# Designed miniproteins, single chains, part 42

Each design is a single chain, and the fold is of that chain. pLDDT is the mean over its residues in the fold that is shown.

## One batch from the design tools (miniprotein)

Design m1535
Fold by ESMFold2-Fast:
Structure m1535 (fold): chain A 81 residues (1-81)
Amino acid sequence: SNPKFNALKAFWEKQRNEIVNSEDSAGEKIEKLTSLNNGEFIVKKLKEVGVKNIPEGTNPYDILQKASEEMTDAQVEALVK
């Protein structure tokens, strides 16, 4: 198994759960979930931790799986904080 992908996936799932369980309005939750589900949020986070080759994809898990193959342990740890 890929431990870096597992950490990134757990982070993404935690972000989704925090949005769903927040006191935000239904509209605010839809906007945040849209960004999470279309890869916008993850692409932004990957750029912030210095990932140079941002994977192309339509699914956040596919983006994270490919990114995990090129990321350092330090980049993964910085992203999931």
Scores: mean pLDDT 85

Design m1536
Fold by ESMFold2-Fast:
Structure m1536 (fold): chain A 56 residues (1-56)
Amino acid sequence: MEEELKELIKEGLRKQAKETGSPYTDEEIEELANAILEEAKESGDLESVKEALKKL
């Protein structure tokens, strides 16, 4: 589940980068996905993150 959520976050970031024309590197996507996942784990908001990704 954690790995699945990380992949969903990475895909969301890639889609947003393509839609906005903002260049994200693979390294930046990895770091952002890890930061988002860690923050969600600390706040207990993993469910909220999953719901947000479904709306993208």
Scores: mean pLDDT 73

Design m1537
Fold by ESMFold2-Fast:
Structure m1537 (fold): chain A 64 residues (1-64)
Amino acid sequence: KKLIVVIVSKNEEKARELAEMLAKRYGADEYELILAPSLEEARKLAEYLRKTTDAEVLLGGVPD
């Protein structure tokens, strides 16, 4: 199954590494990384994706 990871971060490289780590942890065959500018927008996007796709959607943020 496909995993979609929505991350609030200014660092794209760190976000990509985190997404890869999460995909391995959840045993996903494919993953997609989406960067969100704020936690509120990330939450709205995650809810929309969960309703419109059959993929698992994770919401994460890198502290600081």
Scores: mean pLDDT 76

Design m1539
Fold by ESMFold2-Fast:
Structure m1539 (fold): chain A 81 residues (1-81)
Amino acid sequence: ATVDPDELEADVAIALLEISYAIGKLTVERAPTEEARQAAIDESVAFLRRQGERLEGLLKNPAHRARVRATVDELIAELRA
């Protein structure tokens, strides 16, 4: 009837990464120069890696940790596209 708390924590972690990606993408798209755009990509990638590591450290389930890591890798690839 209710979501498992551990599963909910994993879903929240993924949602936070997706929001971080969306902010990063908007920053990249609104950059006034190619230099500013590259800086925005580099900053967003570094931020996603740091947030992913923090979120992964908060999750006890190996499958949930793997899901966070996979999501970070996917979002970084999308920012660099």
Scores: mean pLDDT 84

Design m1540
Fold by ESMFold2-Fast:
Structure m1540 (fold): chain A 90 residues (1-90)
Amino acid sequence: EENLKKAEEISKLFGEISMLISPYATKEQIDKLSELVSRALHAVYKGDKEAAIKALEEIKRILESLRPVNPDAAEKGLELVDKAIEIVES
């Protein structure tokens, strides 16, 4: 139950990230982000904090790569990922 609630909250944050960056991200970046999002949510649901954090760190690397294209969107996305990390570690 608790892991399901965490996964639902993190899923909402990922929806926000996707909406924020989709106009600026390449198809390859979007595809990789979707893969990592699925991996992170599955790990959260299973209570695998280490796997969840690893996937979130990879998502942060994709967002950092968008900084030269849109620094404001990249920074807001990174803040949302940090919030997801807080939820995983709570």
Scores: mean pLDDT 86

Design m1541
Fold by ESMFold2-Fast:
Structure m1541 (fold): chain A 119 residues (1-119)
Amino acid sequence: AITVTESGGGTVKEGGSITLTGTVSGVDFSAHGVGWFQEAADGEIRGLARLGADGAVVDYDPRVAGRFTASRDAANNTAYLNMSNLKVEDTGTYYFVIAGAGFAGDGAIGEGTQVTVVA
């Protein structure tokens, strides 16, 4: 089974920065697309960043483009979301997702990590 663990969340002042970490076990990370999602306090789920297999393509939601940077270290099955110039609306639960490798149901999502941005 594939498992995902998110970490690095916490409370940050508006205009500050924080880095989230996603770690994966049970699969070769380099063969899979990965992404970061936010669940806002109102229940809206927002895709933030997508990386293709081997990290070749990065695509950002316009609300976070220029403020957030996604990267991966495939050799250590680890991904990072560097969040800068934080806004109160960035508050929410952040999820790291790994896509399946062409088989239905072989992707995974973690339990999430909470980020709270205070004015």
Scores: mean pLDDT 78

Design m1542
Fold by ESMFold2-Fast:
Structure m1542 (fold): chain A 56 residues (1-56)
Amino acid sequence: MEERRKIIEETGKKMFEEMKKYIEENPDASFFEKIKKGVEITEKAIEEREKKLKEM
């Protein structure tokens, strides 16, 4: 089963939605803060993927 592809695609969409929501809620956020948030979202997504693989 290709659950791996689904997870990657779903994660990507979730990250985009999260980032968009953050920007809309925080219009006064600096460029640096936006980058920082993007990195955090990405790192969390990667960590969640690894955790899932380890549980298998």
Scores: mean pLDDT 73

Design m1543
Fold by ESMFold2-Fast:
Structure m1543 (fold): chain A 56 residues (1-56)
Amino acid sequence: TEANLEASMRETAEAAAADPSVPAEVREAIREALAAGDYYRAVGLVLKAAVDRALA
């Protein structure tokens, strides 16, 4: 269901926002997206952070 998908996206983004290996500015952006209820944006920021880390 959509509610289950949104819950999974929220949990993923919350985990990334608490991960000290994610840059502080990215963690703040994830928290802002979560506060706005924009779970797609929050997950997108998590994926971008993972890609940027892999390419660093």
Scores: mean pLDDT 80

Design m1544
Fold by ESMFold2-Fast:
Structure m1544 (fold): chain A 78 residues (1-78)
Amino acid sequence: APSEEERLEALRDYLETVYKLNEEDVDKLVELYRELMKKENKENIVEMAKILLKSAKKDKSFPQEDIDALEKFLKNAD
């Protein structure tokens, strides 16, 4: 199975190459994902979704279904 660091590098590459996010936004998302991997940080999931939604709305590269899912998730988050 991939190590935690290998999974984080794969996430970084995906965000940079597919979504074309800048380094600052990628760094923030990778750090939030690292905390999410510890399974107890609902607040970090919400913050990750907010950053992702903001970047997705700026770049039309995100599928509309994924944007709608993120908005629905954020609307229903505590």
Scores: mean pLDDT 69

Design m1545
Fold by ESMFold2-Fast:
Formats: sequence, structure tokens, C-alpha cells
Structure m1545 (fold): chain A 94 residues (1-94)
Amino acid sequence: EKEKEIEEQLRFHQALLDNPELAEAYSLYLQGKYEEAVEIFKKILEKDPNNAFAYYLLGLAYKKMGREDEAKEYFQKALEIDPNNIFAKKALEE
């Protein structure tokens, strides 16, 4: 699975390059600005409801905010859109 993790890392980096709004929201998440990141992730999903990485990152933000049930729901949605999203799969295994 080490190769699958590298492939998902590359796919994630490509998603950030292809979507500057996703990169901005992820930067806010890394800064601990979870509520601001959530607003941008939701706006991305209004335009592209099949963005699995946006659902995954939304799940991470909700988890950091202590909203575990909502986080799990978003990780599950990411996997429904992209069953190969190893990040969302691992997040649900925690």
C-alpha cells in the first residue's frame, strides 16, 4: 500500500494545483482556521459536488472542530465519490 499512498499524495497535490480555491482552504485548515476552511470547501462542493478531496478535507476540518459524526459522514462521501481515496479510507479506520 506504500505505492498507493504515494499515488494519492501525487493526486492530492495535483488537485491543489488544479483548484486554487481548494489550495487556499487547505492552507486555512493548516493554520487552524477550520471554520473559514469549511466555508470555502462547501463553496467548492456547490460548484463541483463530485470533488472527493473537498469532502475529505471538510471531514478533517470537522474532526479538528470536535464534530466527529459529521467528519465521518464527509469521509464516507469522499469514498462514495472516489473509492480509491486512501486518505478518506484511513480516516474512517481511526
Scores: mean pLDDT 83

Design m1546
Fold by ESMFold2-Fast:
Structure m1546 (fold): chain A 65 residues (1-65)
Amino acid sequence: AGLVRATPEEKAIIDKYLKQVEKAKTVEEVNEIARQLIKDIPNPQIAVAGALIIIGTWLDKEIAA
């Protein structure tokens, strides 16, 4: 497979920060949430995927036309 599957622990971390990003109002807040997620997930592929999910979710709610 071309993608690594996240563990249940990594998915729980992503879900935690995803709930936080739904309440974020600024790019600065989203950036801080993404930075914390990256620090909490040691696998760089999963960390990047989680950060992209967070950014995409916020953009869909706040910036998407």
Scores: mean pLDDT 75

Design m1548
Fold by ESMFold2-Fast:
Structure m1548 (fold): chain A 60 residues (1-60)
Amino acid sequence: AVPALVELLKHESKNVRLAAAEALGKIGPEAAKALIEALSTETDEDVKLALGKALEKLFQ
């Protein structure tokens, strides 16, 4: 479910946030707002890259 994955984007574990970003990218356009919001607040470079790739999948 999208709400559960959005909560995982706020998790203290980098690995959990990476997994949540990839999973949201597979859900489709309804995940876009959560991915954009997470990308604007994320500080970890690897997680930012994963969020960017997820968004790319939604628009390409």
Scores: mean pLDDT 77

Design m1549
Fold by ESMFold2-Fast:
Structure m1549 (fold): chain A 70 residues (1-70)
Amino acid sequence: HMERVERARELLEPIIKEIEEWAKKHGLSDEAVTLAIMTAVLSVLNGETPQEALDLAKRVLEKAAKEEGL
């Protein structure tokens, strides 16, 4: 459990940074960023790859952008 959490942290750091930069570029809300980060965390913890986690997070951000009228 602890070993899995530590690995997830290391994998998530670059993903979280990319999510934050993408959201900042598109002017998305803090709520959208939080939801995308939570999606990435859960994806990695479920054994998905960093790329799969990032792809899911980007889908969350795209949906948020559409709902916010962007």
Scores: mean pLDDT 76

Design m1550
Fold by ESMFold2-Fast:
Order: structure tokens, then sequence, then C-alpha cells
Structure m1550 (fold): chain A 99 residues (1-99)
């Protein structure tokens, strides 16, 4: 009930954050993605929606040049879903950006 509403809101905010990334509005994308992560984590810390929100937060942070924070977000996404291929690829790119 409340859980399902929070997950739906997290999903919507994640999709908006992805569109903001496409538009180069990285700080706005970070803010919305952080809110999506908060809602998804409160609702279900094992949800695929949380993994997607964390990956999207990482992408926004990476585009903003916040590589260490992006690595943290991708690592958290992989704690939720260890087989999340896109998050693995994004994590490797973020680590290479610090080398």
Amino acid sequence: MEKEIKLAMAQILTEIAKKLIEKGKYEDAIELAKRAVELAEEADPESPILAEALNTLGEALFKAGKYEEAIEAYERALEVDPEYEKAKENLEKAKKALE
C-alpha cells in the first residue's frame, strides 16, 4: 500500500532524473535521483527499483564530475543487485576516470 506508492514515486523520479541527465541538468538530476533512492530504500531495500535509482544517481554524479560519489552509488546498486550489468559497466568507467 504505502510501499507500492513509494516505489511508484521512486520509479517516476528516476525516469525524470534520466531525462534531466539527457538535457545536461546534472544537479537537478542528482536531487531527484537522491529522492528516488530515499523513497525506494524506505519502501524495499532489496527492490530492483532501488538498484535502478542508485544506478541513475551514479550516472548523474558521473556526468557532474563527482566520480568518487558516483562509484559509491554504483557499488550500492550492486549490493542490491549483484548481477546488474549496466551498474558494473558504469562502475568500471567511473573507476577509470579516477586513474
Scores: mean pLDDT 90

Design m1551
Fold by ESMFold2-Fast:
Structure m1551 (fold): chain A 100 residues (1-100)
Amino acid sequence: SMEEIRRLIISATAGATLMVLKAKMLNLPEEIIEKLQELTDLLSQAEQAVLAGDYETAKELIRQAIKVVQEIISTGNPELVPDAKRLKEILEEALRLLEE
């Protein structure tokens, strides 16, 4: 359902926002903080696309968000990796529902 997709994106946005705060508190490299900010921006745009009924744009934004999460997992601090893996699972489920 569209409500379920929106709930997953909202949950992902909350998770990404907490990771930004955690990264800043731990003084992690600016590159990691910038990737997390990019992630929050992509998720905000994806939610707006879903609300507008633009599911093709939402799919593309979620695919881009998954790529950023994967970069965080691959180059990120060990403190963020468990949170990033959980976020990837949420985004992959949102993408699956968008693909019907």
Scores: mean pLDDT 88

Design m1552
Fold by ESMFold2-Fast:
Structure m1552 (fold): chain A 80 residues (1-80)
Amino acid sequence: SIFDLLREAVELIPTDPEKAKELLENILKKYKDKLSPLELKFLENLIGHVQFMIENPEVTDEQRELFKEMALEAIDYLES
């Protein structure tokens, strides 16, 4: 499902944010017409936050892990 693909991408945020962004952009491209407005905005915001982390190496490993956990909780909420 799309939610499993989102979880796969989010798991990579702390260790490989560039690959995480690529996977999220591929999800957006493939599923754009099937996403609800809320899911679309969530995915757009998620891509933006990952881009910020790529551009800002001062974001700590602990902050990246916390963001991953928060994003996974948000995905669980969207799937419910």
Scores: mean pLDDT 89

Design m1553
Fold by ESMFold2-Fast:
Structure m1553 (fold): chain A 80 residues (1-80)
Amino acid sequence: ELEKLKEEAKRLIDELQAAGLLTPEEAEILKKAVEEDPAVAIVHLAVLATLDPEKYAAVKPVVDRLVEVLDQMEALEEAA
């Protein structure tokens, strides 16, 4: 379950990189945050939304799905 959510989150990060919202380095940082602390990944996404709101608006559905996946991962960690 948690592993499947991690894979989904990384796939969505790859989509954001392909769309030009993330550099390769930023995508790697987010993937590491997904593995280590999903809450940190959510904070990074919020910062990116403020730095480039036009690019963020273009990929909002992908970002929204990524945040949902990260929230689910955090909920599963707390339920343990």
Scores: mean pLDDT 77

Design m1554
Fold by ESMFold2-Fast:
Structure m1554 (fold): chain A 105 residues (1-105)
Amino acid sequence: LWEQASKAFNEGKYEEAIKYYEEVLKRTPNNALAWLNLGEAYLKAGKEEEAEEYFAKALEIAAKHPDSPAAWLVRAAVAERAGDLATAAEYRAKAEAIENELLAK
């Protein structure tokens, strides 16, 4: 499902990507990255209001595990959409550093 959603999104098939991400979220409702990607797909489909609801949900779930790589990636995507590319890059670097530390353990 995740690979199918990502493939559809990358091919510009945003409505198909939405269906796959919704199916992922039925199985894993606490997946912050899936909520983020659902929001991105809605935004690309021209549905800005729904996208903002899903971005808010992604941030809410990310706040439960604030130092997870997923949480920093969600914050980075939000910063990038706000036009703060420097903060987005810093948050992505933070996610990468945490992931690398976890892989070293």
Scores: mean pLDDT 78

Design m1555
Fold by ESMFold2-Fast:
Structure m1555 (fold): chain A 56 residues (1-56)
Amino acid sequence: SSSLEEERRRILREIGEKLREIGDQIDKAIAYAKELAAQGMDNFEAFLIGLKKYVK
């Protein structure tokens, strides 16, 4: 039961996975925003729509 260091590693791993999930969501939002912008939408509006769609 050296629980504290192992629990800390587990928590850090979980945080790392959540940060990756957020990064993936932002990447999808950017890709979608680029597609909307290519269709004539304003870049900033396209990005906000992408964020709404992919980032909870």
Scores: mean pLDDT 82

Design m1556
Fold by ESMFold2-Fast:
Structure m1556 (fold): chain A 57 residues (1-57)
Amino acid sequence: MEKTYTATFESKEEAERAARTIANHLREDKGLEVVSAEIVENDDGTYTLTLTARPAP
């Protein structure tokens, strides 16, 4: 079963750091692998991070 995680950040750098931290947490503590990661710039200058993860094989 795939799970999607979404969070909004004030900068692209913060979103990239969060993506790395969340991916490590999901892998080590939850046994999930990130299969896609997307960072989208919003019209208000914020950045939305979307991570899709599934159970590691």
Scores: mean pLDDT 80

Design m1557
Fold by ESMFold2-Fast:
Structure m1557 (fold): chain A 59 residues (1-59)
Amino acid sequence: DREKLRAEAEKAIETLRELAKHSPRDAARQLREHAEYLRSLGDEETAERLDREAEEIEA
């Protein structure tokens, strides 16, 4: 269910943005791990969004 995967990804982004205030490397790592999980399910578009959020945290 693509909409469920998208909603879970958005919640993960919000949660990990808060973590990024204290541990940006851990937050970026968890975002990339979630992106790999989504790619394994075939949701490349949402996975790319998570990778982009990780890049922005590390920038």
Scores: mean pLDDT 80

Design m1558
Fold by ESMFold2-Fast:
Structure m1558 (fold): chain A 63 residues (1-63)
Amino acid sequence: MERHRVRVTTPRSQYQAGMDAVAAALRALEAEGKSVEIERLTVRDGPDPDQVVIEVEARVEKP
């Protein structure tokens, strides 16, 4: 079992684009034939007040 982490920093006004980027990264792993299970999704304040950090921790298993 391997843990994979995806982190995206985005302006609050572009939150949906940040979520789409995270989803695309996870879909890319599934396209490689891996099984992806999301263990944790965290949204927190970024380095600037107008930014958020979207972080996903996933368990990745080979078929």
Scores: mean pLDDT 78

Design m1559
Fold by ESMFold2-Fast:
Structure m1559 (fold): chain A 58 residues (1-58)
Amino acid sequence: EEKLKKIIEEVLGVEPVGLTDNFFELGGHSLLSVKIIAKVKSELGQELTFENLVKILA
């Protein structure tokens, strides 16, 4: 989860404080979600769905 949070933070360009708010304010667009999912798979070897990503951030 720590590595996942870091990847999301990097993709959004946001500090941990307010990470969730920033993601939801951006609307979790398909483009951003795809980038996060692809980076998670590449760096962590895990497959992440859009639904799963939203649950993790909620």
Scores: mean pLDDT 62

Design m1560
Fold by ESMFold2-Fast:
Structure m1560 (fold): chain A 60 residues (1-60)
Amino acid sequence: SAEEEINELLEKAREYLRKGDFKKASELVKQIQELAKKNGIDVTEKLEELDREGARLALA
């Protein structure tokens, strides 16, 4: 399902953030937003969580 695909992309984005690959993480966020828009899925909270994780990792 689209929701399962979004969850897989979110996990992949977290992996790139942990590796310090912010460019790849950003590309995945764009893919998540596009897929969510096409399928009428609200990812606002999930992306906010990912953004908080990325900000924390960028400072650490």
Scores: mean pLDDT 81

Design m1561
Fold by ESMFold2-Fast:
Structure m1561 (fold): chain A 59 residues (1-59)
Amino acid sequence: GSNIRKAREALQKGDYEKAVELAREALKENPDDITARSLLVEAYEKLGKKEEAEKVRKE
């Protein structure tokens, strides 16, 4: 969806906090969306938030 595209764009620009927000919105719309979950994990890893990334992986 649109939020996935915007999250990917934010990651490319280095706007990691924005990428987290957009990926979370995409995941709220589609909880089983593997792409949204992967983007959220990547954004947290880029921010150095390893515990948050691991929690998302296990959900």
Scores: mean pLDDT 83

Design m1562
Fold by ESMFold2-Fast:
Structure m1562 (fold): chain A 80 residues (1-80)
Amino acid sequence: SLKERIRRVGEKLIEAIKNKKPLDAETVEELQRVFEELSPEVQRKFGLLLDKAFDAYRKGDYDKAVEILKEMIEEVEKEL
């Protein structure tokens, strides 16, 4: 299901950040595919949270990036 795909992708991103591993290209591509299957309203919420998470990651705030990604998964799953 789309919910399970979102959860799986989000969990993989969180795991990579927690373990200080490079982001997997296949996971990023799946994230993009999943995003395109969402309704416009859910896409807006998902995109905003994902952007905030990547901003935190670029600034070296990995704990904040993980927190935002967890929030993203929970918020998107509630809308599906």
Scores: mean pLDDT 79

Design m1563
Fold by ESMFold2-Fast:
Structure m1563 (fold): chain A 68 residues (1-68)
Amino acid sequence: SHMEKVVEEVEKKMREIVEENKDAPFDLILQKLAELVAETLKSLTPEQRQAVLDVAMRIAREIADEKG
């Protein structure tokens, strides 16, 4: 599905950022993820934006819990 494809592409890119910056401070990882999300959202529908934001929030919470 179109939504599934958008989520898969964004999550893959976010996972790459997290893996590359595994030992970095949470604030740096969050900043890099926020930049990717902001760029990605520019061309998406409201439904796609919500799905991308949901993935971003889930990943951010997991990282925060791990480092906090």
Scores: mean pLDDT 79

Design m1564
Fold by ESMFold2-Fast:
Structure m1564 (fold): chain A 86 residues (1-86)
Amino acid sequence: MELTRKARELGEEAAKAIEEKDFEKAAELLEEAARLAIEAGDTEMVALLADTARKVAEVAKKAGDEETAARLEKIAEEGEAYVAKA
């Protein structure tokens, strides 16, 4: 499915942004990837993206980036809620 492939590609780009410590860009990419994965009904991908967002949120919070951490936590919570209902 094209949506699932795009979500995976965005997730890979987010991983690269995390390596570069660009947490704002990582949050933007993970948010878009999660949206596409939900549209595709790919529960496995949504779970992976939510787990990644949760882990990155903790790193951003420790770095003092409260705004990006809150955005990542929201992405994780929305993904976790979707998975719980699937």
Scores: mean pLDDT 83

Design m1565
Fold by ESMFold2-Fast:
Structure m1565 (fold): chain A 63 residues (1-63)
Amino acid sequence: SANAAAKAAAEAALASGASPEAVDRAGTYQSAGGSPERAAQRLVESGASAEDARALADAMAAT
């Protein structure tokens, strides 16, 4: 399911270095209509790998 994919992507982003606050903020931003590209950029700024940040942003866009 989309929710399961988003959860898995969030775990991967956290494992790669994203902060929990950055993950929550990205989810809130995309829920408000923010772009996945900007959400991924903020996740990378928090410490996530570029690949994990993109995967999480794309998964959140699909929920």
Scores: mean pLDDT 82

Design m1566
Fold by ESMFold2-Fast:
Structure m1566 (fold): chain A 113 residues (1-113)
Amino acid sequence: MLTEEETQELLRIAALIVKKAGLNPEAVDEVLAMLEGKVPTSPEAADRQGRALREVARATLDLIEKMSEEELIKLVNEAYKELFGKTLSEDEAREVIERLKELAQRLLDAMDA
């Protein structure tokens, strides 16, 4: 089970890989703002944040399903280096990809209930 800290780190990685792939720029910006502590000030703002999370989650799953493993590992490493200043091994990058799949699916399942 993912901790809150792990969930936030995985969301940053997901948003950054979606951004680097050139997908959903408005949704990426909204998710990154949430992770920087932006609190919704209205129900409409909360709805926008929820939609942005859903769009980033869908884009993350789509990238994982459509890209080659080598391209995904490269993209994850570029994101991880930017966020944390370190490079992952191939096995560590594969672990991050599996955690990203789990998080994205859980977010989509929660929003479709």
Scores: mean pLDDT 80

Design m1567
Fold by ESMFold2-Fast:
Formats: structure tokens, C-alpha cells, sequence
Structure m1567 (fold): chain A 57 residues (1-57)
């Protein structure tokens, strides 16, 4: 789907450690993973969530 293509291209631009966690996930699953990343790095995770939600809009 168009949304999946935008998500896949976005994931390629992320730090490798985060990209590996998101690879192959649906947009909904990727959002859940990014929410969990707030426990490790809330600033980075919040910025990535904002950018990711823009790819889905």
C-alpha cells in the first residue's frame, strides 16, 4: 500500500538499531514499538513518533 511504502522509506532513514526493530512491521505495530522506545530515549522516540504519524496522514 502507499502508506506501507512511505513507512518503509522512513524506516531506512532511522538509526540502524531502531530501523531493525521496525523492519517488516505494520504501521500500527511500528507505532507501538516507538511508544515503548520512550522508556529508553523519550526525546528521540517522541520526535520519531511525530514524523511517523506524518507519514501515515
Amino acid sequence: SEKQKRVDEFIKLLPPEIAEKLKGLSPEEALKVLEEEKKTDPGLASALLKAFKLQLS
Scores: mean pLDDT 76

Design m1568
Fold by ESMFold2-Fast:
Structure m1568 (fold): chain A 80 residues (1-80)
Amino acid sequence: SMRERIRRLVEELERLDREQAGLEEVARALRELEELIREAPEVAREVLGEGAINGVKAAVETIELQRSGRIAELEALSAA
């Protein structure tokens, strides 16, 4: 179910945080969670609550900025 998919992805994100996982893996999981929230916002509100949903949005914005910065650094290095 959608509820189970959201719950499992939250559990995955908590594991990734504990394991200090890499930027790309965390970004992937956060994007997947944001997509599930968009597909089933009412279910997401019941499972996560409003505060957690706002937290996910902020986290996605933050990690995408970090990812874009990494890509820019790699592109600059590739040009040398």
Scores: mean pLDDT 78

Design m1569
Fold by ESMFold2-Fast:
Structure m1569 (fold): chain A 86 residues (1-86)
Amino acid sequence: KTEELIKKLKSKDPKERYEAARQIALNKDTSAAEELIKLLKDKDPRVRSAAAYAAGLIKHKGAFEELKKLLEDKDPLVRSAARYAL
């Protein structure tokens, strides 16, 4: 099931990426952490926000530098998610 979530994180559909990031957050699935961190740079702010929230919940140390960059994100919801994650 984790492999399916990782595939959805790479989907061309931002809605699928958003839903997969949210599901990883709910499951606290650390095995998807590296792929999830890539979504912190996603072009869709909803995806970046969900990925930041998920990275915060799983406390992945590789996410710290990218989460700090999201504190300056153009989208206020992404900035809020980064503050809660750090």
Scores: mean pLDDT 79

Design m1570
Fold by ESMFold2-Fast:
Structure m1570 (fold): chain A 64 residues (1-64)
Amino acid sequence: TSQQLQQQVDYLRRSRDVIRDRIDQGIQRQERQGNQDTVDRLRQLRDRTVRDLDNRIQDLQRQR
């Protein structure tokens, strides 16, 4: 049903935000330590993870 799809979308959006915040906290910690290579990799991971979750949300929304 559309309600079940909406609940899945809401869950994925919440999961995206939690994952993003955790990666951002990791980025801040690594920046303080001067680990620029790790910072760059974490930023790439964040961007890819957010994109993957946004694609899943979009796919669910296309289903109604």
Scores: mean pLDDT 84

Design m1571
Fold by ESMFold2-Fast:
Structure m1571 (fold): chain A 72 residues (1-72)
Amino acid sequence: MSKAEMAAALGRALAAAEDAAQAARNVRTVSDKASTPEARELGERAAALVAEAEDLEQAGRLGTKAISLMGA
């Protein structure tokens, strides 16, 4: 895989993580306004998506550092 392909894959992963985090934040905002069991369940699922997005973002940061080191 070329450095350009790795950078593109990293960019897509970071974009997906950001989209997931934003969607999760929107769900949490709705859940906070609605005190129903269904809203609470959605809030818990949103928290799980945020955790997954954070893992993807961390992987992206490590990938960026690796590409930078390979460029030296």
Scores: mean pLDDT 68

